# Designs tried in a protein design run: designed miniproteins, single chains, continued (2). Part 4

Each design is a single chain, and the fold is of that chain. pLDDT is the mean over its residues in the fold that is shown.

## One batch from the design tools (miniprotein)

Design m4107
Fold by ESMFold2-Fast:
Structure m4107 (fold): chain A 75 residues (1-75)
Amino acid sequence: SDGERLLNGAREAAARGDGAAAGAAGWQIKQSVEDGRPLSDPEGLAEALREAAASATDRGSREAAQAGVEAVEKY
């Protein structure tokens, strides 16, 4: 997926407090970075994903969201 879709997905997850969506976004972001694809607004993306991750109630979603944040921070 392109950077705009990833950013929108992270922001939607944050707005809804949807931890599962945060995990899915984190995984997709990590894959995008590993594939060498450009990110849209990396700083805003990391902030949105951190906010969304705060709503994650299960370990898998939290870990996936955190992995996505780490991938963006190393971008």
Scores: mean pLDDT 82

Design m4108
Fold by ESMFold2-Fast:
Structure m4108 (fold): chain A 80 residues (1-80)
Amino acid sequence: SEESREAAEKALEEAERLVEYGREVVANKAQATPEQIQEAIGKVDRAYALARALAESGTLSERGRELAEEAREIKAELEA
């Protein structure tokens, strides 16, 4: 339905925003506080959950799979 597609598009936009936040923290990791790193991990975990839901639903599933992989990579960098 149109409502389901709109919900999927909003979830994708949110997940992309959260992944971008994680990337910014990784890029500035040397200046990041432990609290900022933990916040970024939480945001990236949420992005991963949203991306996985998209991947499994079939709506925007390819982009969901790509974004889930990006979120996993960013989390690994934040935890390193």
Scores: mean pLDDT 87

Design m4109
Fold by ESMFold2-Fast:
Structure m4109 (fold): chain A 103 residues (1-103)
Amino acid sequence: DVEAERQRLGRELQEAIRALEEGDYDGAVEHLEEALEELNELTRSALRQSSDPQAVQQAGNDARSHLNQARSAAREGDGDGALRHIQDADDAASRMLRVVRES
């Protein structure tokens, strides 16, 4: 269920943002790792449901790249960089969901 998987991804991203705002960078990294797992599930489901697998894969790769950069920023104590990349990853996941809905 793409919509349920998108909601689980969104929850992990919100928990990562909360951890960053509290200065809990280790907690943020943990939630970002869970977000990467949820993104992988979302991407697999989106690929099965979409008529445009190239657009799904592009959005999924964009989101994964930003989540990896958010994890790196969080490990370095760069809260602002991590927050920016989390937002970009969330935007990419929303684009993936739109591609599925247009299918």
Scores: mean pLDDT 90

Design m4110
Fold by ESMFold2-Fast:
Structure m4110 (fold): chain A 87 residues (1-87)
Amino acid sequence: MSHALAPIEGKEFSPEFEAAVRTALALIHATLAAKYADKMTPEEKERFARFLAEVVGDNEDARKEAIAILESHPGAADVLARLREEL
């Protein structure tokens, strides 16, 4: 399955732990986008920004951290712009 949290969710973990794992995965994805954005096509950047928006959802802390990571990487400017449009 392409769902990264599926092996963890529902295994007797606290809601706080599940939220922390979701946030960690959002940060990992934002970091990967920041590092490899210059190697992505415009279509891939748009799809990834949409995916990242879904992952951060309504989690304000994850959203702020993802934006901060993308802002710190000039090569990720296009991904950041797309993410802001999807949020």
Scores: mean pLDDT 71

Design m4111
Fold by ESMFold2-Fast:
Structure m4111 (fold): chain A 90 residues (1-90)
Amino acid sequence: GVEKIISDEQAELLREAYKEADKDGDGKVSLEDFADELTKLVADGKLILSEEQQEKLNELIHEADKDGDGYLDKEEFERLLAKLTGKPLK
């Protein structure tokens, strides 16, 4: 299986960040809006990530935006979470 980088609890916080950044509900979120929501969670102490977890998250976000449009669609985001949690998508 894929390497488990973050906990299920941390993954839920990432889902919340994506949902809050998806202002139009269309399943497309800009990388900037997503990064801003993650930054808020970290600043509030709700999301605690090690340096290794932060590096892996950034790497996988960059890989998810492979077409370079600057957006994460719902499919790309779910693939990102699957890689981070080491679990298959439901």
Scores: mean pLDDT 74

Design m4112
Fold by ESMFold2-Fast:
Structure m4112 (fold): chain A 81 residues (1-81)
Amino acid sequence: SSSPSLTKEQEQEFQNLGMQAIAEAAHLGEDTEKVAVLVSELFEAITAGDSEKVKSLAEQLAGLGLTEIADKLLKLAEEVL
C-alpha cells in the first residue's frame, strides 16, 4: 500500500481554509457557490498532483478578493506536492 498523500493535519488545515474561503466570500458578497466549486477543484488538483491547475485555481480565488486564503492554500499545496 502507498503512503497517504495528505497527513491528517494537512487535511484538517485544508478543510479549515476551504470553509474560511466560503465564509469570507459570503462576507464580501461574492458568489459562494463559485468559491465552493473553486475550492473543490483545488482539492482535486492537489490529490491529482496537478501543480499548474492548483496555481490557476488559487489565482482565481485571489481575483475574487480571497488573496490571503489563496496564498495559504498554495503554501499547503506545496507541502503536499
Scores: mean pLDDT 79

Design m4113
Fold by ESMFold2-Fast:
Structure m4113 (fold): chain A 84 residues (1-84)
Amino acid sequence: MEALMQEATRLAVQAGREVAEAIRLAKQAGDDKLVDEALQLGRDTSDRVTQAFNDGDPQKALEIARQGLEEARKLKKEAEELLK
């Protein structure tokens, strides 16, 4: 249980870092919509991971954190492509 909670927290932190970088790049590109999408993803991922822990479901928290990280990386890549 604790190992799954630790891994979910680690991935959620990584997702937050990718969201922050996506926001920075999207602001540099002047894409306000992408900034808003990255902010919303960060909030939704954090809230859903917290809710899964509160529900006693660390496996669900891990899956949500993994999905959030993947989606954050996609937004970061989209922002990087706008700067090319």
Scores: mean pLDDT 86

Design m4114
Fold by ESMFold2-Fast:
Structure m4114 (fold): chain A 63 residues (1-63)
Amino acid sequence: QKKIQEKINEILFKAEKEMRPLIARQRELEAAGAPRADIQAVRAQIAEIQDKAIDEITKALKE
């Protein structure tokens, strides 16, 4: 079985699912004219999820 490809797909889907509520929050803040700092805080959370996904993919490739 091609378990590595399946693991990568699961990591990507999980990251996308976790990012969706944060993307919705970013849109809410932008629509409300929130301060840049508040918008950037949400963007930082999205970036952390992306970084974790990249790390998990890298670990899966080493298996």
Scores: mean pLDDT 81

Design m4115
Fold by ESMFold2-Fast:
Structure m4115 (fold): chain A 110 residues (1-110)
Amino acid sequence: PMAPLSREQALELAEELAKKILEAKDNPVERQIMAKSLRLAAETLRRLGGSPETVELLEKAADIVEKGGDVEKAAELVLEAARLSDNPDAFGRALLLGLTAYQIMKAIEE
C-alpha cells in the first residue's frame, strides 16, 4: 500500500508537472503526450474523490496544451488546482500517475 502524500509533496509534483508543460511548448508530440497525461491525472483524481473544481482545472489545462494554446496558462491552472485541493493525497497520487505516464510515453515515442 502507498503512504499518503502530503500537501507539500502534492505542490512539488504540481511544480514538476508545470515545468514539463512549459518545456513541451515547442514540441507538438510532447504537447500531445502531456495532454493525455493531464487527462489521465484528471480522471484519476475524479476516481479518488478529488473536488470537481480541481478535476475541471486539470481538464482545462489538458485542453489548452492539446490545442496548442497558452501553455503558461495551462501550467498556472495546474498550480491553482494544487492550491485549491481539499485532498492533497488524492491530488498528489493523480499527478504522480500523470507524470509517470508522461515519462513512459515520452520514452516510447519515436
Scores: mean pLDDT 86

Design m4116
Fold by ESMFold2-Fast:
Structure m4116 (fold): chain A 68 residues (1-68)
Amino acid sequence: SDEEIEKQLLTVYTTALHRISRAKTEAEKQAVLDEAKAQLDALAAKHPQFRDAVETAKAALEEAVKQA
């Protein structure tokens, strides 16, 4: 269901935010970002209706890496 997909998207996003905040090096932050973006892109590929939400989440994660 769409609700289950939204929960999966939110879980990927919040887990990545937490991992970025705890990462000790720029390389570790980038690795978390790359992994999360791949997971989000896979979600949007299976569920195109979530593409806009996925792009918003990816942009927010990129900003979190810059601020960290």
Scores: mean pLDDT 88

Design m4117
Fold by ESMFold2-Fast:
Structure m4117 (fold): chain A 98 residues (1-98)
Amino acid sequence: SPVDKIVEATGAPRELVELALALKQDPSLPFGPVIAAGRALPDEEKDKALEALKYLGITSPFRDVFAGKADILSMGDLNVKLGPEYREAEAKAAELGL
């Protein structure tokens, strides 16, 4: 599955990857669970979670959100296309056949 490939590639927690994929596919779902899962991780594991989000084309503002420096209030707060980060995300997704 896409989740299995991302978990294997990044070492990110499966639950976080599943929640983020579901949110990307259905933006009517609440942001709370993804944010809570990311914030609960030890700091060394947060980078794994952010790397996993690149495979889903989600890079900003999750870095600051997981660090507790920002909140996501709506889909309008998500920027899934961040130039170089977006291209890196596309390349990583293609590498995993996503």
Scores: mean pLDDT 69

Design m4118
Fold by ESMFold2-Fast:
Structure m4118 (fold): chain A 90 residues (1-90)
Amino acid sequence: MEEEAKKLVEEAERLAEEVKRLAEEGAPDSTLIEKARELIKVAEKAIKTGDKEAAEKAAQYVEEAMRALNSAVYRELAPEIERLGKLLKE
């Protein structure tokens, strides 16, 4: 894995852990949406590096963080998650 891709994966992991922590602490939906969007953006950058290992790891961190979210926040993010999934497959 290239250094740039590795840094993006590490940032995605950190953001995923932050999203899970905020969800556990009962943070407002607006805060969860904001942090989850930051995670999705970092994951998209990881996928765009062309590093398949980085893309798969970043996508896994997004999926793990999304499982910690309540249904309302997940529904708000669904279009962005679907777009990320399409980028990963193409």
Scores: mean pLDDT 83

Design m4119
Fold by ESMFold2-Fast:
Structure m4119 (fold): chain A 119 residues (1-119)
Amino acid sequence: MELSREELADRLVEELKDKFTPEQIEKIREALGKKKLTADEAYMLIKALQAVKDPELRRELARIMLEKEFDDEDTQLQVLVALARSPDPEIQELVREYLEKHPLTPEQRAAVERALADR
C-alpha cells in the first residue's frame, strides 16, 4: 500500500464524516486495524465501501477487506458478494483473483460468480 494504515483511515474518515455517525467512524477505524472481523465490523466496511466516491480510496479499502479474516463463512460470503457487485472493474478483478487462491464451497463460489455476472 502507498498509504500507511493511519493515512488511509484519515482519508476514509474525511470522505465519510458527513455520511456516518462518530460511532460508525470509530468502528470503521477499529475494523481497519483488526486482522479478524466480526459480522458487524465487516458490514460497517461494506457500508464504507458503498459510500466512498474516490476510486483509488475505494480500491485500497477493497484490498484491505480481502486481506481480513472473518468470524464465520456467511460474513466472508457477504463481503465477497458486496465487492463483486462493485461497478469498478479493478475491484471485480481482485474478487476473481481471491476466488482462484481461496477455497470456497461450491454454493459460496456460485453466489460470488453470480454477483460478478449480474451487471
Scores: mean pLDDT 81

Design m4120
Fold by ESMFold2-Fast:
Structure m4120 (fold): chain A 66 residues (1-66)
Amino acid sequence: MSSVEAAKKLKEEVLKVLKEKGKEAAIEYLRQQLSSPNPGERAAAKELLELLETNSEEEVIEHLEK
């Protein structure tokens, strides 16, 4: 899977977790993805974690739905 495909898939999964379980569950999910063998998935997980730490749940949902 390309880095672009891995990032897109991860954003879709994070969006679902945010909508179903909220911000803390999404952060926990992303922390697990930092251990992924795929370097593109690890990079995307780090970027999304920083986004969630600096923005509200609603702002992140709007960003990911864009």
Scores: mean pLDDT 78

Design m4121
Fold by ESMFold2-Fast:
Structure m4121 (fold): chain A 86 residues (1-86)
Amino acid sequence: VQALRDAVLARVDGLTAHIEATETDPERRALAVEGLELVRRAIAAARTPAELAAWGALAQEFLEALADKDFDKARELMEEVRRLLA
């Protein structure tokens, strides 16, 4: 479980660095960085393999939305993650 969590967090960190280097729109860059921080918090909060899988699924959808530059979907997923973390 820890090795899988570490691998996912490393991928999130790599994607954050890529977005910071390549995204020229400051508003979109801020949204992406904020969303990736929420993803990191959710993955770090997972205590069981089932929780890690559930949070991982949401994280994957968010990362796919960012990769597709579908920022409307990314915002909706961020709101869902915030609701679940509350």
Scores: mean pLDDT 72

Design m4122
Fold by ESMFold2-Fast:
Structure m4122 (fold): chain A 76 residues (1-76)
Amino acid sequence: TDVYKVPATLWYDGFTYEPANPKAGDVIHVKQNGELVATAKVESVDEYQMVVSFDSDKTFLPSSALVRGAEWIKHE
C-alpha cells in the first residue's frame, strides 16, 4: 500500500533509529521522542541508499539518512 508508518522523509529530520549505521540483515527500531514507531529489516546498504522492509512494502533511503538521522537510543 501507499501508506507507511515511517515515511522515508522522516529519516532525514526528527527521527532516530538504532543501531546507528545498520548493516544488511539487521533489524532497526525507529523512534520519535523516545517512542517506538516502527521496526524494519535492513535488506541492503550501499553508499547511496538503504533498502528496508516493513510488513508489506520496501522503502528506499539514501545512505546519508543513516549518517544524519542515526542516533543512539537506549533500549531501556
Scores: mean pLDDT 52

Design m4123
Fold by ESMFold2-Fast:
Structure m4123 (fold): chain A 87 residues (1-87)
Amino acid sequence: SLREEAEELAKKALGYLEKAKKAKSEEERKEYIEKALEYAKELRLYAEYFRGLHEVTGSEEALELAEKLERVVREVEEGVKKLEKER
C-alpha cells in the first residue's frame, strides 16, 4: 500500500540520518547525508499526495498521515543541517 511504502521510506530516511551521525569519515558521512535527503525528498512527495487527498476528500486519516510524513521530513532536514553546522 502507499501508506506502507511511505512508512518504509520514512525508516530509510531516518536510518541514513543516524548512519550519517555515526559515520567514521567525511566521505561516508556525505554519502549517508545524500541518501537521507534523497529519501526525504521522495517522502515529501508522498506527504503532498496525502495532503491533497485530504483537501479533495476530507479524509482525516490522509491528513494525519501527511502531517506524520511532514514531521519526518523536517526531522531529517533539520538533522542534516545540524550535522553541517557542527563543523
Scores: mean pLDDT 87

Design m4124
Fold by ESMFold2-Fast:
Structure m4124 (fold): chain A 84 residues (1-84)
Amino acid sequence: HMLERIKERLRRTLDRLRQALAEHGSTLPDEAVARMEALIAELERILKEIDETGSLTPEQRKRASRLIQEAELFLQMLPFLPRK
């Protein structure tokens, strides 16, 4: 089920961002924290939208994939960001 797989990936990515923000938010630059908060908000919105409609349009799929990719890249770069 593609819909369930994408919802699982969205939830997993969201959880990882929330955990990273909780663990590292106090030591990260303000712009990095703002970016994480923006990604969390966008991921929450698309997940809610997909859950409410019970469907996955090509546009929603592209948006979800883009957000997951952006979040994954950010998380991968996180250890290399300057700390306070």
Scores: mean pLDDT 84

Design m4125
Fold by ESMFold2-Fast:
Parts: C-alpha cells; structure tokens; sequence
Structure m4125 (fold): chain A 99 residues (1-99)
C-alpha cells in the first residue's frame, strides 16, 4: 500500500538522520545538525512519496560526505551544494504536481 511505502521511507530516513546526527555531534559539525533538523521538518510536513524519496536520497548523500570528508570547510561546501540541489529538485516535483 502507499501508506506502507511512506512509513518504510520515513523509517529509513530516520535511521540515516540518526547516523548523521551521531557523527555530527562527535565532530561538532553544527551546520550539519541544522541541516538534519531541516530535513526532519520537511519529512514531517510531506506525505508525497517523491518528496520523501528525495529527502532520503539527500540524507544518504550527506552521510556519504561525512564518511569521506573530514574537513569542516569541505563538508560545509558540499552540504551547501547538496542543499541547493535539493531545493531545485523539490521545486521541480512541486511544479510537476500542478499538471
């Protein structure tokens, strides 16, 4: 069912966000913690599967950045780029729903 799919995506998203939060707290990456809060807020407000999948994809990309980048400046630049990409893709999904 669509409700079961939404719940599965939300559950997987929360697992990824918790891993990101743990790494960010250990390394004092406050910028990443703010990003996690924003992704959770969007996930709570959205019931669209396309948007939830985009949130999960974005969270997974953040986790990959944290695993492979150790420099705060590099992480900030990569996360900022990823956020701009997320906003652009979200806007495209919203425009497609108006058709």
Amino acid sequence: SMDELRERIRKRLEQVLKEIEEIAKKNNFDYVLDFVKKLREYAEKSDDIGELRLLLETAREVLNILKYSKDKNTIKKQVDYLWKEFEARLKKLEEERKK
Scores: mean pLDDT 83

Design m4126
Fold by ESMFold2-Fast:
Structure m4126 (fold): chain A 62 residues (1-62)
Amino acid sequence: SPVFEQLRLAIDYAAATTTDVEKARTFAESLLEQAREEGLPDSEIQELQTYADRKLAELEAR
């Protein structure tokens, strides 16, 4: 869905534009809440959560 694609891209931007893991985590959490409000199916929300967790783990490992 277009909303899913936009939110995934926003997670990428959050992880790419900051070295502050907590700031990136807060952005990812707000984007996941937006996904729920936009009515994305649970499967897509879970995919976004998994993607965000992976990106945050990669950022933290730096």
Scores: mean pLDDT 79

Design m4127
Fold by ESMFold2-Fast:
Structure m4127 (fold): chain A 58 residues (1-58)
Amino acid sequence: GEEAGKRAYEGALKAGASEEDAKKAGEGMFQAANSGMSDRTAADLGYWEGKKAAEGLP
């Protein structure tokens, strides 16, 4: 869970998301990893969510 949260947070930041959006993505990915999602998959989803939010995509 913890590693997934950190990876998602960093990925979202690299995609240009705000610190608050990145933190929210990290927290969500922490919970997703606890539900059986792999850390790598959770980080990838966080990155994409951050990018979509930054670009205004749905």
Scores: mean pLDDT 67

Design m4128
Fold by ESMFold2-Fast:
Structure m4128 (fold): chain A 117 residues (1-117)
Amino acid sequence: MEEFEKGKEYYKKEDLESAIKAYEKAIEKDPNFAEAYFNLGLVYEALGKLEEAIEYYEKAARLFLEQGDLKGAGEAYLRLGKLYEILEKYEKAKEAYEKAAELYREAGDEEGAKEAE
């Protein structure tokens, strides 16, 4: 948790390398820390490393689903849809957006569901 909080502060000030190290330490302590994987996705996305960001968002989505965090999983799939669209992988983007919309609706987040359409 402490390393995760440090990672968020580093990301906020755009110290992306320090953010990565902090989130990696958080994951070392808790390998099932879904939000830390999600935030690593955000950092790699900010670095333009889209394939690595996708891997982290996929890991985060799986862990959020295992933990019953439908809203967290929905956000991860929304991010995956956006990245697949940038990479022109339109079928995967559509699948990810549809899954995000479904998860947001199940979570009662109507606004999130609209974003995923």
Scores: mean pLDDT 87

Design m4129
Fold by ESMFold2-Fast:
Structure m4129 (fold): chain A 116 residues (1-116)
Amino acid sequence: SPIDEELQRIEENVQRLRELYEKAKKASPEDFEKIVKEIVDVLREIFREMQRLIELLPPSLQEEARKILSDFAAKFDEFVRALETGSYEETIEKLEELIKFVEDSVNKLRELAQKA
């Protein structure tokens, strides 16, 4: 279904996010900034995919789904603002927290989509 196709795209990008996180932990300072920028781009792509998935849901489920997306957006914005002032160690810690939050958000959205 179109819902299953969007969920698959989201899950593939979450996996890519995990892989980039592991690369970031092993990266030189020069490569670290490049990997973090790629992580931000992947997060933006996940956000767009979540928006597309919500449009496929019945109206009765869209309100809860939009709340999940709003919470994701707020956490993502917090992370981007923190990048300008954080140390390497603080950035890695905040990135781990953000990835766990993204995974939880995707699981909630998947469970909601299965009710459609």
Scores: mean pLDDT 85

Design m4130
Fold by ESMFold2-Fast:
Structure m4130 (fold): chain A 60 residues (1-60)
Amino acid sequence: MIIGRATLLAPASGPGDLTLFPGDVVEVLEFVDDKRARVRNLATGEEGIVSLSALELTEV
């Protein structure tokens, strides 16, 4: 289930070789903890875990 959408504010790399750049739109799939979320890059379909500080949540 998709929790929401987010736009990336800063470059981010996470486990699973996910690389994201500012302006990338991701689907938030779940919150792993208070600092990280599992996301999917809408352009590539890659999934990974990224810092919440790198994301601007547009819908939750």
Scores: mean pLDDT 69

Design m4131
Fold by ESMFold2-Fast:
Structure m4131 (fold): chain A 55 residues (1-55)
Amino acid sequence: MKFEDIPKGAVIHTVRPDDKELIEELKKQYPDAIVVEIEGVKNLAIIYHPDIPKP
């Protein structure tokens, strides 16, 4: 996913791919969030927006 493709107003958390505990905690807080790799960002992004469909 490109950074420009992120919907306006989305909640974005960037996490290290190896920090599985933080990823799981963020998924608990944002159960409808998507986990994606953003071009140009080495970390995973956890993105939540009401208009983003579940994967």
Scores: mean pLDDT 70

Design m4132
Fold by ESMFold2-Fast:
Structure m4132 (fold): chain A 88 residues (1-88)
Amino acid sequence: MELLPALREAAEEITRDALSHLPASKGTGYALRAIGHAIHAQLSLERGDAEGAIRGAQGMLDVARDLGSERAIRAGERALEEVRALAG
């Protein structure tokens, strides 16, 4: 499975920020949540499930906002916009 570049970039930014600023166990939890949402968005796009794709991208953005990283939030916002454009 190949992630859309924007989804991959957002998941990588969230993972990087979470693992650098939080204890490993908590950082891993944020990383897994972001990756799970990115995978959900990608699989939904591949299936033509526009609502599922948008929910997945939104979930990833929500993880970035919960983390409080401005860089991760911007990456998540970009991913959500690209998913919305592709989903229709």
Scores: mean pLDDT 85

Design m4133
Fold by ESMFold2-Fast:
Structure m4133 (fold): chain A 60 residues (1-60)
Amino acid sequence: MDIEKIIEEVERYIESLSVEEAQSQEAGDWLSELTKGLSEDEAEIVSEAAVKKIEELYEK
């Protein structure tokens, strides 16, 4: 899976969660496993996208 597809999948996953679920260890573990095979730069891009999506949930 290329980085763009990973970002889309991460954003869709987080959007499907409640605020509490997005802050859970399970969500963190899922993101960590998904990005484990990526370069440091790619993992940072995915993590930044995830953080921004979680912040959107806080504003609801």
Scores: mean pLDDT 74

Design m4134
Fold by ESMFold2-Fast:
Structure m4134 (fold): chain A 74 residues (1-74)
Amino acid sequence: LPSEQVQEAIRAAAEAVGLPVDVRVTPTELTLTATTPSGERVTVTVPADVSPEEAAEKARKALEEAEAKAKAKE
């Protein structure tokens, strides 16, 4: 299972970008799905064994891209 720190880092990244996100945790990976205002879904999968810093960076980058796409489609 992903460490508590990895889960917390991903939640903090999602909160920072303000998009609706759904986080699914499995023994081997975390899947984060962000929904844009236009209804598009952006899915990011992070291995459960990565560092909290690496997981947060990947999640944040993907969420920032989703936000940029949402603004472009408004």
Scores: mean pLDDT 69

Design m4135
Fold by ESMFold2-Fast:
Structure m4135 (fold): chain A 105 residues (1-105)
Amino acid sequence: GMYVFELEVELGLLRLAIGLAKRFKDLEFGKEMLVKTGERIIALLQEALKLVPEQYQPQLQALLAQAQAALQKVKNAKTMEELLAAGDELIAVIDQAIELLKQAL
């Protein structure tokens, strides 16, 4: 539904932000874009958690915790390598969340 579509949009923006950070090698720009995208993703997952059936809540809570941890790695990144690795972790969490929400909503 709507949450899946919004997460797919944010996933596209996240992939774009990683590609731009890698191309320009601008760590601070990459961090800013990934933080903003990651914070929107976390907000969408928090909203979805209130709407999913009880059986899906533990898995979605685990994905939310993983997204928060990946976002913290983005914020703490001191190198482009660390930033890109954290971005890839955030992508993996969102891919899993989208697949879960397609089943749950």
Scores: mean pLDDT 85

Design m4136
Fold by ESMFold2-Fast:
Structure m4136 (fold): chain A 70 residues (1-70)
Amino acid sequence: SVEEQRRALVERFNERLRPLLEEAKAVREAYEAGEISEAEYEAKMAEIKARIAELVREAAEEEARIEAAA
């Protein structure tokens, strides 16, 4: 069913998003502890944000496919 496909999409999205949010937290904690420079922090956060944006794009495309198949 469309509902089951949508649930599976949300579960996959959350599973892929979770490690990125944990990575972002680790990067922030490293910056706050003085372990990395502001430039390194900004570069790492930009990379994480780009990866999250890609996941959001992929999820939106898959949701559109599920809607079209209904």
Scores: mean pLDDT 85

Design m4137
Fold by ESMFold2-Fast:
Structure m4137 (fold): chain A 89 residues (1-89)
Amino acid sequence: MAEELVELGRRLAESDPRRAARYFTLAGHIYEEKGENKKAAQAYLEAGKMYESVGDLETAKLMYRKALELDPENEEAKENLAEVEKKLK
């Protein structure tokens, strides 16, 4: 279940953020295929945070954009996208 992947990602977020990002991204794909767009957006947002924490700013930007495509009103994704775009200039 996608919820199990989210729980695994949360457990690994501090110790293995790259692996956490992979689990959050997989959960996002599963939610997206089910049409659960807000849950998919949240999973991609969490994946973006993991990529940002390891310095992969380009992948973080892609994840935040994906979250906003699925949930355009997500304030946290808008803020995180703006911050990562400033760092990439």
Scores: mean pLDDT 87

Design m4138
Fold by ESMFold2-Fast:
Structure m4138 (fold): chain A 60 residues (1-60)
Amino acid sequence: SNAEKRAIEILKSFGASEETAQKALDALKQGNRKEALKILSEEIDIVKAWMALQAAEQVL
């Protein structure tokens, strides 16, 4: 969906690769916010990961 495309672009804007952004989005779609944060924090700083997650949630 257009919302999912916007979420991917938001996650990438915080430094996530497309693969990591897609995995984090899949976790969010399953309602697993903790897993999404873990996935993002493996590639980007934890503060950026938390900010990216919050921003992506606003468009989903």
Scores: mean pLDDT 87

Design m4139
Fold by ESMFold2-Fast:
Structure m4139 (fold): chain A 90 residues (1-90)
Amino acid sequence: MKKEAEEIYKEGKEKYEKGVKTLTELSAGVALELPEEERRALAEEARAKAEEYRARGDLESAALYAEFSKALDDVLEGKKKIEEAKKLEE
């Protein structure tokens, strides 16, 4: 394994596992079953909801949607880095 591929893989794995843990803690693990495109759309929707609630002064709801969006992004970026590391080994 190339040293560069190993480092990217570790970063991807850590992000993926962090995202999965957060989604599970939020009882949103079902999002992991969605296609990548749907997960990206869901992350964008959650981000928009977080900003909407923040603008209304509902900081609790804003924080929950922001955390959900971050977890979805971490899963997406983690998988992307894992696939990138796999390609670097070829």
Scores: mean pLDDT 79

Design m4140
Fold by ESMFold2-Fast:
Structure m4140 (fold): chain A 111 residues (1-111)
Amino acid sequence: SVVEELRKIAEELQERYEKDNSEETLEEIIREAARELTKAMLRKLQEELAALPSEAEREAFIARKEAELERALKEPQDTELERRSLELLLEFVREGGTEEALARKIAEIEK
């Protein structure tokens, strides 16, 4: 599950911090955590969209998520990482939330 994957990542990041608790290591951990969370959110959205039984329900889901993400992006974000995560999620839903779109967004995050 997405939660189990995130838990494993959290454990790995905690071990890294315990070995080196410098500000630089903490900032690297925060950036890595943000990337992994964004990937997990993209996978969850794709799974939810793929589970919908009709095209009309998929279109309605996309429209609702697009509106939610656009509203979130109009508010000031605390960090550039948060803003970029929202932008990637918005681009993903606008591209139809397909498995192909998911693969492209994950590749973009892993650059």
Scores: mean pLDDT 80

